# Designed miniproteins, single chains, continued (2), part 39

Each design is a single chain, and the fold is of that chain. pLDDT is the mean over its residues in the fold that is shown.

## One batch from the design tools (miniprotein)

Design m5330
Fold by ESMFold2-Fast:
Structure m5330 (fold): chain A 99 residues (1-99)
Amino acid sequence: DLDARIEEIARAAGVEPEAIRAVIERGGSLESALLAKERGLSPEEIRVMALAPSVEVAEEIYRLMEEYGLSAALAMLAVDEKLSDEEIKRLAEAQKLNS
């Protein structure tokens, strides 16, 4: 049931169901948000992961979060921009400096 899954993800993400529907309509993935919830990510991280267009993209974002300690938003930027390993390392160092 799509509506039940949207309500489940909205509850985990700390937003209204309409916000999750809007993200999906703009090319986000409900399955990506569900993956983030199953991995125990925060409500803020679940919201970012819902923007991923597929589970495969979401898994790559999660990998960068684990390997480099990137925030979900910066990991998504790295995947979207197809950053090299060296560029990702520089982004992780910049994140530490700004935190």
Scores: mean pLDDT 84

Design m5331
Fold by ESMFold2-Fast:
Structure m5331 (fold): chain A 80 residues (1-80)
Amino acid sequence: SPLERRLEELVREAERLLKELEKVAPPESHENIESAKQSVEEIAARGREALAAGDLEEAERLLEKLELYIEIIKEEIERL
């Protein structure tokens, strides 16, 4: 479905950005980056579950949350 494709697209983008952030971030940020990776994995799992259950409202909410995470990660990279 279009929402499933969007979820996978956002997950890949978040993972890509977190890998880039890890390369440039100071060592003290590594624990926060690991926590962010875990959060993305949790959101991805919940999003797939919501889509499988036909809970489109929850799926859209989780997509919005991933988009917000992506913007935050981009801002952190730009500050470095």
Scores: mean pLDDT 86

Design m5332
Fold by ESMFold2-Fast:
Structure m5332 (fold): chain A 81 residues (1-81)
Amino acid sequence: SKAEEALARILELVKENKDRIPSSVAVQLYLLAADHIERGLPLERVRAHAEALIARLPEEHRAAAREVFDRIMEILEEYDA
């Protein structure tokens, strides 16, 4: 399904970036995306939760987490199209 394809792409993305961001952050970003796709959490809420999470990280991890999150948002916006 379109949902399974989007979630698989996001899972691959977080796996590809496993050495750039903490595993707890990767899991939380994936779960926010899953909450949007499976439970209808609005994209505005996904973004707000992710921004709060990223803001608490060290600068090095913050840049990488933002890059990963921006790519997740692109996938979610394509899913909603």
Scores: mean pLDDT 87

Design m5333
Fold by ESMFold2-Fast:
Structure m5333 (fold): chain A 110 residues (1-110)
Amino acid sequence: SVTQPASLTAKEGEGVTITAKFSIAEPEKVSWYHNGELILEINSKGHVLKLDPRYRGRASGSLDVKNKTATLTLSDLEASDAGVYTATVTDAKDGTQVTGQGTTLTVVPR
C-alpha cells in the first residue's frame, strides 16, 4: 500500500513537504506525479532519474527504504503548483507499482 495525506495548504512563496508511507519491502524507485504528469523520480540510492524542468531548483525528494517513506519537497511555491500530487512506488523484485490516493495541494496567495 501507499498512503499520503488527503490535503495540504501552503502559502505562495513558502515550501511544503508531502510524505508518502509504503508497505513495499524493497522499493526500486518512487515516481511523483502532478495532475497525472511525472515531475520527479528517485531511486532507492537517492539518485534523481527524472526531474521536470518546471521544478528545477524547486523540487527535491527522498526514498527511505528503512523507514518505508517517500517525500516530495517543493520550495518557492507558485500558484501553478496547486493540484493533485500522487506517489507511485515500484517494487524491485517484480516491477509491481503501487500508487497512493493523491494529495490535493492548495496554494493560497501571499
Scores: mean pLDDT 88

Design m5334
Fold by ESMFold2-Fast:
Structure m5334 (fold): chain A 78 residues (1-78)
Amino acid sequence: MEAELEELERRVIEYAEELKRALIEKGVPEEAAEEVRELAVRAGREIARLLGAGDEERAAAVDERAVAEIREIIEKAL
């Protein structure tokens, strides 16, 4: 379980970096894209931890909140 959680966390970090790059390529300011990356990593780590514990409901709540915060950051940057 621990090893699977670490692998999932590693993938979350990689995906967050790709997301940052994609946002910058689409015209989002680097500062806002970096804020999104940091938020995605924090949320992804918490989601991975909760999923590893079998807490799918709480993981979904964290995901929903993170999506809303990411949207707000992007909208404020535009």
Scores: mean pLDDT 80

Design m5335
Fold by ESMFold2-Fast:
Structure m5335 (fold): chain A 57 residues (1-57)
Amino acid sequence: SLQDLLDEGLDLATAYYEKTGDAEAAAALVNRMLAAYDARDRAALEAIVREARALVA
């Protein structure tokens, strides 16, 4: 679901912050994901979550 994607993305943003200490970049990831979620844009949300996964890997 879109909610499951958002939940995964928020966990990844938290992991990114824990790894890097970059609060601004983590907040930007969250804001982008929330915007895609509010727009009900699954493709955009999936793309941002994939980007977040790569940043944490």
Scores: mean pLDDT 90

Design m5336
Fold by ESMFold2-Fast:
Structure m5336 (fold): chain A 106 residues (1-106)
Amino acid sequence: AAAVAALEAAQHFKRAIEAAKNGDYETAIRHAELGIEYAKLALDIAKEMSKISPNKEQYELAAKHFEEAIKHAERALQALRDGNYEEAIKHFEEARDHANRAAATA
């Protein structure tokens, strides 16, 4: 279900935040990439469900939250590459929050 994939994405982004705060940027990158993978899977499910489900509006809202989670996670990865660790943590927190909102709407 899209909600389960959203919760997996949120958990991976949470682990990316924890790793980044501990200076373990390699682990943060790995969890961010897994979180993006789960968010992309959930986005595909939400988009397909929005075409056929009577709950179209809820799936469209969930899809927007998955798109925002992916964008913030990608910005966080770029910030890590640039050595901007505080900005990276902030973007991972936004990615986690959007993934949690997507789970609540799906």
Scores: mean pLDDT 86

Design m5337
Fold by ESMFold2-Fast:
Structure m5337 (fold): chain A 80 residues (1-80)
Amino acid sequence: LAAELAAAQAETAATLAGYDTSAPTLSALSEEQKARVRELARRIAELLTEALSAKATPEQAAEIRAKSEEILAETEAAIA
């Protein structure tokens, strides 16, 4: 479990670092939009971390996925 948490956080951090320098579309966004995207991504990571640390049941995993989808929709709205 702890190893899965560490892997998930490492992947999230690597993804965010990549977007900072690699994605030209993100360069077109304002600093406010970029900050919001990062904040929403961080919230998603925190929810996933909470679920993984508790070793969620299938039902709990489904609930966390639903919440992650809501935050993802907010992220898309923020960058749109």
Scores: mean pLDDT 62

Design m5338
Fold by ESMFold2-Fast:
Structure m5338 (fold): chain A 71 residues (1-71)
Amino acid sequence: SEPKKKSFEEEVNGLTVKANIVERDGVATLTITIFDEDGTEVFKVTRTFPSVEAAEQAVQDIVQGLRLVGE
């Protein structure tokens, strides 16, 4: 079966968060890349989750965390 795909992009405190989720065989793979205000990649990670919903929640948790550190 074809993989399910979701993409998210949000700007938080001068950082750009890009997230790509690919679900295959019941496993969701999340790749998050964070860019600074100059467009430089400052962080990239790939993690697996038991569902697309769990991966989406992780993206929201990261965005919320970045908002909190920016006050």
Scores: mean pLDDT 81

Design m5339
Fold by ESMFold2-Fast:
Structure m5339 (fold): chain A 80 residues (1-80)
Amino acid sequence: SHMDELVEKIKEKLRETDLSELQKELIEHAVESTLRRAEVRNIYDPEKILEELDELLSLIPSISEEDRELAVEIVREVLT
């Protein structure tokens, strides 16, 4: 699906970052969950998708505010 292609592009961009492998896996899981819910709910607004992703990432203790901002920026670039 189009969302699966977006997930793969986001994963490729995350691999280019200095984030730890654990942080990358946690962010990848959050991205996959967020995009899957958006697809099921027919939400195509990037702003709404990014808002949900930011909220999800804020709940993960091992992801700093700076790492969260980086992840959201990467996803924004792929969605827009």
Scores: mean pLDDT 84

Design m5340
Fold by ESMFold2-Fast:
Structure m5340 (fold): chain A 91 residues (1-91)
Amino acid sequence: MLEEIAEELYERLKELKLPEENIFKFLDYLLKALKNEEHEHIGNIISKEDLEKLEEALVKPLEELNLSTEERIEVLEKVKKLLEEDLEKNK
């Protein structure tokens, strides 16, 4: 179930056609925030327009699914892994 959610969210992220670096930075930001780790202000990294698209594609679905913090972390880590695997395949 969480793996299927991660795959669906990753497809949504790809459809946004944003730079992979920005998607990766947003995922890292969310993971750090959920883990209560030190993180940069996301507005310094990603434009407001791109941030709104990323939140709509990633954050809103996770909220609608009523996932726990631990489940959200697991899904986001799986999405990040899928992105890393695609980057490796594309050189």
Scores: mean pLDDT 77

Design m5341
Fold by ESMFold2-Fast:
Structure m5341 (fold): chain A 64 residues (1-64)
Amino acid sequence: EVTQKLKERLEKEIEELRRLLENPDAISTDGAVLTAEQVRRLVETHPESLRAVIEDLEEKLKKL
């Protein structure tokens, strides 16, 4: 289902962002759903915004 694949994508994005917020070095590993550079930029310039992005993605998951 479309919902199922969207849910999978959002889950992966949320997981990666959360991991980077808690462990910024984790971006050096594999499995970048978002580009590693994009997430690293968010953590580097404004980690507060990364938290907001995670919450936004979680809200989208909630609607599915």
Scores: mean pLDDT 65

Design m5342
Fold by ESMFold2-Fast:
Structure m5342 (fold): chain A 93 residues (1-93)
Amino acid sequence: ANPLALLVLDANILAALALILLAITVIATADKALTAAQIALLNALAAIADSAAALAAATAAASDLATAVSLLEQLAALLAQLIALDKQLSALL
């Protein structure tokens, strides 16, 4: 038995759990941002008859969409980190 390998495995499991919890938080935040972007887009479409209101609504929709894209990029990075940890854990077993 290699007790050092088991300690490293335990540490890596805790790190993986922390990344999973962070990924769940980012997914929840991305879902909220996507919902906000969809609402802003619908408001932009509804305001189309008033050019000033339509411009303001379109600007808000664009900002919310940019936030959603940024959160999806953060999610992709966290998934890549989880995949890397899974490979490290598999190599220790």
Scores: mean pLDDT 66

Design m5343
Fold by ESMFold2-Fast:
Structure m5343 (fold): chain A 73 residues (1-73)
Amino acid sequence: MEEERRRGWAELERLIAAGGSERLRLVAEAARLVEAGEPAEKLGALVLEAGGSQEKAEAIVASWEAKQAELAA
């Protein structure tokens, strides 16, 4: 489960590296959602929009939720 979450973040980084300017836009939007306190499901939707799989979207959402719990502790 933690390895799956880490894999989700690694896949997002891979998409950023491969996609150039389009992936930078997605990263900026994800950061904006984070700053605004939007629900983690918004991150999953952005991954799907970027052409990621449902599994990768779920892994990224789980990673984000784990990070939020860590910061709240």
Scores: mean pLDDT 62

Design m5344
Fold by ESMFold2-Fast:
Structure m5344 (fold): chain A 80 residues (1-80)
Amino acid sequence: SDAEIEELREKAEEAEKKKDYESAGEFYRKTGMLYWQQRDYTKAAEFYQRAADMYKKAGDLEKAEEAQRLAELAARLAEA
C-alpha cells in the first residue's frame, strides 16, 4: 500500500540522517521492492539505487552490488 511505502521511506530517511547506513539501505531496498510489486519500475530503480549508495557507505559491498543490479534491471523495465 502507499501507506506502507511512506512508512518505509520515512524509516530509511531517519536512519540515513542518523548515519545508520546499513538500516537505511535495508529500508530503501524494501521501498524499491514495493514499487517493483506495483510495476512502478522508475521508482523501484530510484530506491534500489539509494539502497546501493547506503550499503556502499556502510561498507557492505556485496549488498551494494546486489542493489545496483536490481536498480539497473528496474531501469530497463521502466523503458520497456
Scores: mean pLDDT 90

Design m5345
Fold by ESMFold2-Fast:
Structure m5345 (fold): chain A 85 residues (1-85)
Amino acid sequence: SDELEVALDMLDVVIEFFEELGNEEGVEEARKLKEKVKSLSKEEMQELLKEFFEKNKELLLENEELLNELVEKAAERRAAEVAAR
């Protein structure tokens, strides 16, 4: 399930994002969403992710530099995992 793997990777980045901001409520919400999407259909997962990102859109845009740094670090971790195979 490529869609689930992408969703989990995105949520891991968002968890790190909220942790860097010291937003404990955001970390808890993102962790709960990560566990919830594992048991949902693709359509339910996509709708919940859309709602979550829309809700947090302004916070993400205000902290775009941090978000971009975390996305780049996540991509580097993924590349290292592939290279180790």
Scores: mean pLDDT 80

Design m5346
Fold by ESMFold2-Fast:
Structure m5346 (fold): chain A 85 residues (1-85)
Amino acid sequence: DKDKIISQLEKLKEKAEKLGDKLTASVISKMIDLLKNNASLFDLEVQIGLAGIVRGVSNLIGDKESAEITDQAIDLLQQYIKSLE
């Protein structure tokens, strides 16, 4: 259910914004835009890759809350992709 995934991503974006993590919020915002615009599977996979890099950076600098938010966003987008198989 794409609409439910978008709603959950919007909540994760709001959490990132409240933490002041503009980078994580921007990554999630792009995921939402891609879903709303029916982007290709390739574009969705690229965005997951970029989100993984951002999560890795958050973990390295000790920002565990932003890393967890990004991980949840990646999981939601992966669940959507698997639903298309």
Scores: mean pLDDT 87

Design m5347
Fold by ESMFold2-Fast:
Parts: C-alpha cells; structure tokens; sequence
Structure m5347 (fold): chain A 100 residues (1-100)
C-alpha cells in the first residue's frame, strides 16, 4: 500500500493537536495526555512514565499556545490544498507566534 499522503498526515497532526487542546482546557492530567500521545503515535505503554514526567516539566499555558499555533498552521495548509501559498501562510503563522 502507498504511504499516507501529505494531506492525510497534516490532517492527523491537526486532529491530534485539537484533541490535546480540548484535554488541556478540561484540566486533563499529564498521564491522560501521555496516553493520548502513545495511542496516536503507536508507541508502547512502557514509555508512559517517561512521557508523563516530561509533560510535568512543561508549562501548560505554553503547551496550549503551541498546539493552538499548530492547529492554525495546519488549517492554513489544508484550506490551501498544501499549495506553496498555504505553506507560506503556515510559516508566517508559526514565525509570528515564535516572535511573541
């Protein structure tokens, strides 16, 4: 079978980021976020404690901001059918947020 298209990969990244945003807004635990990551990434549950510890070192407001930027960038790419204009708009969104 052919590998997933770039459009399918961008859609999966957007969907994952939206799920993380909803979980963060609901006050989900670092363990719940880590479990979601492992399920979506297809990684073994033996990594759960390590990923949970890593998430505990990150600021939740910064995590929320990063995933919101990822959703905006992915949306720009998808709405422009992964065109060069869509890539430029996504890059602009990312760069503007990194400068704040």
Amino acid sequence: AAPPSEKELVQKQKDFAEEVIEMLKKGASNEELAELYLEKAGRPRSELPRITEFLGKLDREELLKLYEVQVKAATALLENNLSEEGIKEAEKIILEELKK
Scores: mean pLDDT 80

Design m5348
Fold by ESMFold2-Fast:
Structure m5348 (fold): chain A 91 residues (1-91)
Amino acid sequence: SVTLTARVVGEEVELTGKSTDVNSHLFLMARGKDGELLAASFAENASTVTLRLSPEHAKQESIIAEFYASDSGTATAGAKLLGSKEIEMER
């Protein structure tokens, strides 16, 4: 199973991607309205990855969170999209 969640932490936003079925190389990416990469995080051989969006990026109107798994330490090397979610960034 896969979960992708967001929570507000002060002026930052914490994104959490969780896969309970397989430990993999996990990537979490945040994109802006034009598809630009704002931030990314990775966890090697893990079931959970977290990404903290800075206050600057958390002031975006919305972001798109993308959660990927890969058999290698790079998102571009056979990465599989596990889930995506549009997140409104209003307080």
Scores: mean pLDDT 74

Design m5349
Fold by ESMFold2-Fast:
Structure m5349 (fold): chain A 68 residues (1-68)
Amino acid sequence: SLQDVMDEVLALIEAGVPEEELYARTLELAATLSPEDRLTLLHGAAFEAQRAGLRGATLRLVEEVNRL
């Protein structure tokens, strides 16, 4: 579900994974969702990455949203 994959993204942020890994895994998770839920996940992930101070991941996730 959307909530389950969002919880996984939050867990990756809390675990301090590299920003490149966070981005890549968020895209893999997004690919399992409907187009509508994918957009919601990418927006939510970008917001949470921004809150965590992960500037590189935030910019890459925003770029991905803009490609949809």
Scores: mean pLDDT 86

Design m5350
Fold by ESMFold2-Fast:
Structure m5350 (fold): chain A 58 residues (1-58)
Amino acid sequence: NLELSLSYGKYSHEKLENGYYSPEEGISINEKDLDKHLEKYPDDKLVPQEEGLEELKK
């Protein structure tokens, strides 16, 4: 994926089954796109999407 289209946008509207969340970017990343995302944002700290969702809501 050149643009990681499947993982861009608000995580609150698109939940991934085995996804991760980037608190810094405010987007969800699916498991398949994880490596591609980290190539673009190597310093990004990703969390499991469920944890990211809960932390953001607090």
Scores: mean pLDDT 63

Design m5351
Fold by ESMFold2-Fast:
Structure m5351 (fold): chain A 76 residues (1-76)
Amino acid sequence: MEERIRALSEEWRKAGEEAVRIAKTVSLEEAAELLRRATDRVTEELLRIYGPKAQPVVDEMRRQAEAAVAELLARA
């Protein structure tokens, strides 16, 4: 259980770091798209593993990702 949660958290963290790199080297729009895709994958996996009990965590993660995407796109 804990290993899967750690793996998903690490995937999302690394996606955030990669989005920062892409924003500096490629484009803010590509960085936003990468972050959206990573958040969708991680949240879908959480819902698959934990079902409706994961919904509040998924909603919070999506809100955080949407805020980060909005900030990136506002700078584009």
Scores: mean pLDDT 79

Design m5352
Fold by ESMFold2-Fast:
Structure m5352 (fold): chain A 89 residues (1-89)
Amino acid sequence: GPPPRPPLTEEERKLREQRIAYAKGVLRDLATRLSRGLSPEAREEILKAYDEAVKRLEAGEDLSIVQREFWDKLTEIAEKELEERRKKK
């Protein structure tokens, strides 16, 4: 089974909160930058993906994993948008 995690000290909790806040900022910047020029529907999907990524970070998942999967999701949404634009020619 998964190894038991020791309880966090007050200092460790504050550091974790600061790291999560920083990570949220990084993901928000990515979401904002990649949502520019996309449809309202695609922007809504990106915001939903951002909310899921934030939830994962708050659950204690590693930023590198969450950021990579978030980037992959944003790329998927952008590619879907471009494909829909091609079909409307």
Scores: mean pLDDT 76

Design m5353
Fold by ESMFold2-Fast:
Structure m5353 (fold): chain A 91 residues (1-91)
Amino acid sequence: SEELRERVLEIVREIFKKAGINVPDDILEEAVDEVFKEHPEFLEQGFRVELVGRAIDKALELYEKRTGVKIPEEKRKEIDRIFHELVEKLP
């Protein structure tokens, strides 16, 4: 649903902002849409933490592919830490 898509986008956008990576919204939107296309079961199951994790991975892949900038391993670890900390605070 559009509400599910927007919620995932807001969470992913927040994680990248906290990590100090300026990923364009068009890349974030495409990443979320590709995850739903590859995993249509999420449309029926609703919000899942795994959905956010997959969207982050896809956004990083698309960002690197389009910009030619490789995200360092240390920055990827920081993103993962932020993701886990934020997930622990979700209802």
Scores: mean pLDDT 81

Design m5354
Fold by ESMFold2-Fast:
Structure m5354 (fold): chain A 87 residues (1-87)
Amino acid sequence: MEELKKKLEEEIEKLRDEVRALAAQTPHGDRILALVDEMIEAAKNGDFERAKKLTEEAVKLARDDGHFELAEKIIELYNKAIELKKL
C-alpha cells in the first residue's frame, strides 16, 4: 500500500503541474488554479462533497474558456485525489 500511495502522490503532482501549465493559457486560469488547490485540500480532509463542487466549478470555467483538455485533466486530478484519500 505504501508503494501504491507513493505512485499515486507522484501522479497527482505531475497532473497538478500539467493543470498549472494549461491554466496559464486560459483567461480564468488563476481562478481555476485556486479552485483546484481548494479541491485537493478538501479531498485530503475527506470532504468529498466539497471537493466535487470545487471540481465542477473549475471544470465549468475551463470549458467556458474553450479549454476541454484542461477540463479533462482537472477531472482526472480530482479522481486521483479521492483515490489517494481512500487508501
Scores: mean pLDDT 86

Design m5355
Fold by ESMFold2-Fast:
Structure m5355 (fold): chain A 83 residues (1-83)
Amino acid sequence: MPSGVEGARRGAEAGEKGDAEEALRGLQEASLSAEKEGKWRTSMSAGTGVVGTAVGLSLGDEKFAAEMGAKGGRVGAEAGEEE
């Protein structure tokens, strides 16, 4: 599987488990890898998830951060699998 899609899936799984910091790490990896691989949809979705997760963490809302990470990661993984 492409590294960007794998990273997005890992970020989504971490976010679904409520681990916002692990979701952020996975999505950062996914965004960079997907950009390098030319998978722009995965890169954009993972990047948006990074922003949402970081905002949630900065507000002290770990649940919101994890949910944003899970959502961005899932959308990114699905987009990369279909393309």
Scores: mean pLDDT 78

Design m5356
Fold by ESMFold2-Fast:
Structure m5356 (fold): chain A 99 residues (1-99)
Amino acid sequence: MGLEKALQAAIELIEKGKIDEAFEKAVESLRGSGLSQEEIDGLIEAQRLALRGVEAYYQGKYREAAEYFERAARVLERLGDEEGARALREWAEMARAKA
């Protein structure tokens, strides 16, 4: 229905904004260690995976969403962002619960 779709679109936009802010904070946190090009490329890829996960989730593609969030979480874990990895894994579990 129209109201449901509008609500889903608004929530998707808000969650994408939260993902963007989380990755900006991860970059800021890791700057003190000196980011290599490989680490920067990894952060960009993880952010893109997380955004695709949000899109898949709000399209009802819960299995695909969980896979995207897991892949993004593994990248953040390798970069030492345990908090970011945990948050993305929580999203993956929510997606699996709806699959």
Scores: mean pLDDT 76

Design m5357
Fold by ESMFold2-Fast:
Structure m5357 (fold): chain A 61 residues (1-61)
Amino acid sequence: HMPTLEEVARELIARHPDGTITLEEAKEVAKRLGVDIELEPNEDGTVDIGTFLEELGRALA
């Protein structure tokens, strides 16, 4: 079962209340959804969840 973008967003926010995820986790989520996206990580190797969800939505459209 392929999760919806809304389900993915809800799960990520619940797990990461600080609003960031690792680049590795972001790539794993994108692969699970069957999309290939390019993300520029922050200097600490994290990605803002809002930016990630925007790129996922763009790739899934």
Scores: mean pLDDT 77

Design m5358
Fold by ESMFold2-Fast:
Structure m5358 (fold): chain A 90 residues (1-90)
Amino acid sequence: SKLEEARKKVEELLEILERAVARGRERFADDPEAQRLLDEAEALLEKAREALEKGDVKKAIDLVWEAMDILAQHPALAAILEEELLAALK
């Protein structure tokens, strides 16, 4: 079904974003602003996983996009996110 396909795409995006967050935490451990944005994005991704487990695919995707917007506020975190997204397209 189209809903099941959307659910799988959201799961893929969650994995990509969680990887980007992990890389950001390692690379910018001494950057308080980066860590603040990573904490905020991580909380949104946790809520997205909860929404997905409850079958609320629309809420999950909205939370994923919100997390992407948070990471995009920091140019270096945005670059890590872009690298992880491009790697997933291979």
Scores: mean pLDDT 87

Design m5359
Fold by ESMFold2-Fast:
Structure m5359 (fold): chain A 66 residues (1-66)
Amino acid sequence: SDLVQQLRQLSKELTKVLMLYIGHEVESRLPSNSPEQRAEAARQAQALQQRADQIDAQIKQIEDQI
């Protein structure tokens, strides 16, 4: 169904966003990074977390219609 195809596409996008999130989250916690670099990585991780939450909400809305 079209809804199943939309779910597959959103799940693929969510996976990509989560992989980027993990990378930035790691960078935000590395002792070898400067405080400024850690703060910047934390901000990027926060933005990606918000994007992941938005995609997850869209997935749940579609799942409720199946």
Scores: mean pLDDT 89

Design m5360
Fold by ESMFold2-Fast:
Structure m5360 (fold): chain A 100 residues (1-100)
Amino acid sequence: SVEEQLEALRELAREYARRVQGKSVLEQARLTVEFLERALELAPDLPAEVKARLRAVIARLESAIRAGDEAAAQAGIDEAEKLMVEVIILLEERVAAQRA
């Protein structure tokens, strides 16, 4: 259900926030890729355009990691975190609509 997907993503986000603490930018980028890949698995009913945006951020982060480009990695992490806030809000709105 959308409610179960939302709760799973919230738990995933809490675990991600815990795991990135004290890590290098490139290690945070690797954890961010894992976070986004797991989010796609947990929220299969997201709009196709949102899934495409998530996959594009994953590809950019993987490219930055391969290049050892800390600036590109940080930009990708920032984009990923902003996009995940948008995803959580979208699912919260869907849950609210189902309860109304």
Scores: mean pLDDT 89

Design m5361
Fold by ESMFold2-Fast:
Structure m5361 (fold): chain A 81 residues (1-81)
Amino acid sequence: APIKGDNLDEALKSAAEAAGLTYDEVKEAVQRLVDEGKSLPEAVAAVGTAASILGQEGRKAKSVDEMIEAAKAAPIPKSPI
């Protein structure tokens, strides 16, 4: 099913602001996770969760690589949805 472009774009922009990255850097992090075998929804959820944690701690990601590491470490609960 096509994800509504507005929802995806808004989620990535929000993650970028929380993590202190650009929209393009967050999009690159999501794409690299997809290339490593995550689904697009899983990659977006991982990046969003990592960005939220960083924002809550008052930290900024220093690079796309740090964002990917944070996303891989993020606890993504298996949702039945």
Scores: mean pLDDT 73

Design m5362
Fold by ESMFold2-Fast:
Structure m5362 (fold): chain A 64 residues (1-64)
Amino acid sequence: EELEKLRAERKKLVEEIKKALENPDSFTDEQRKELIDKRKEVQRRIDLLEAARRYGVSVEELLA
């Protein structure tokens, strides 16, 4: 389901960020920032979907 897909994407991004931090010479500051920003966006979407599911509403209703 959507939430599980987003959790898998977050796990993948965390692994990529870890590699970027372990190999700073192989990644630019811009690339690290993009990975961190993507992780933050995925986390926000997870939080929103978890809240919507918890309260029995759609994401659209939660944002209205």
Scores: mean pLDDT 78

Design m5363
Fold by ESMFold2-Fast:
Parts: structure tokens; C-alpha cells; sequence
Structure m5363 (fold): chain A 72 residues (1-72)
């Protein structure tokens, strides 16, 4: 399993990096959960890029928490 620090580093490199790694490892539940968070932030901010620019700490913590809860 990925550590919290490894997940956090991947989120900071760009959300696609974490999603791609989890998909490659067969963590389908974690991939689905991360995708759901990305869609909610798209609705709230207009895009995931804008969410990262306006509230990076909230976006990072949401992605990390959801990945850990779903066995990343």
C-alpha cells in the first residue's frame, strides 16, 4: 500500500499521477473515489486546475483522505 506521504507527493505532482498509479495497481475503488472528488471540485470551482489554484490545501487533503480510505 502507498503511504500517506507517497500519496501526498503524487497529488502535488498532478492528480493524473496518483490516478494512473492506483489504476496500474488494480485499486479500482480508490480510482473511483478520487475521480468522484475531482468531479465535485470541477462542479465547485469550474475545473480541477482552478480548485488546485484557489484552495490547494483543501484539494490535497480531500484527495489524500479518500485514497487512504479506499486502500491506496
Amino acid sequence: MLSEEEIRALVRKGGHRLGALLAARGHDAAVAAISAIAEEYKKKYGSTEKAWEENPEEYEEAMVAVALANGA
Scores: mean pLDDT 75

Design m5364
Fold by ESMFold2-Fast:
Structure m5364 (fold): chain A 71 residues (1-71)
Amino acid sequence: SLQDELTRTELRRLLYQIVAGSEQYVADRMRANPNANQAYLQAVLDSRRQSEEIARELERRIEELRRQLEE
């Protein structure tokens, strides 16, 4: 059902928001160390960006599903 898809999509969005937050935390900790491996820091930042993009895509899907349920 649309309601089941909405619930699953909301849970997936929450998961990617948590992942992005964890990646941000790691990046901030690495930035506090001037000798941190810059290639690894860049990889963490790239991963965070991907997680944020996925969360935004899921958010757009949630908005679409909510609109369909209101019709």
Scores: mean pLDDT 88

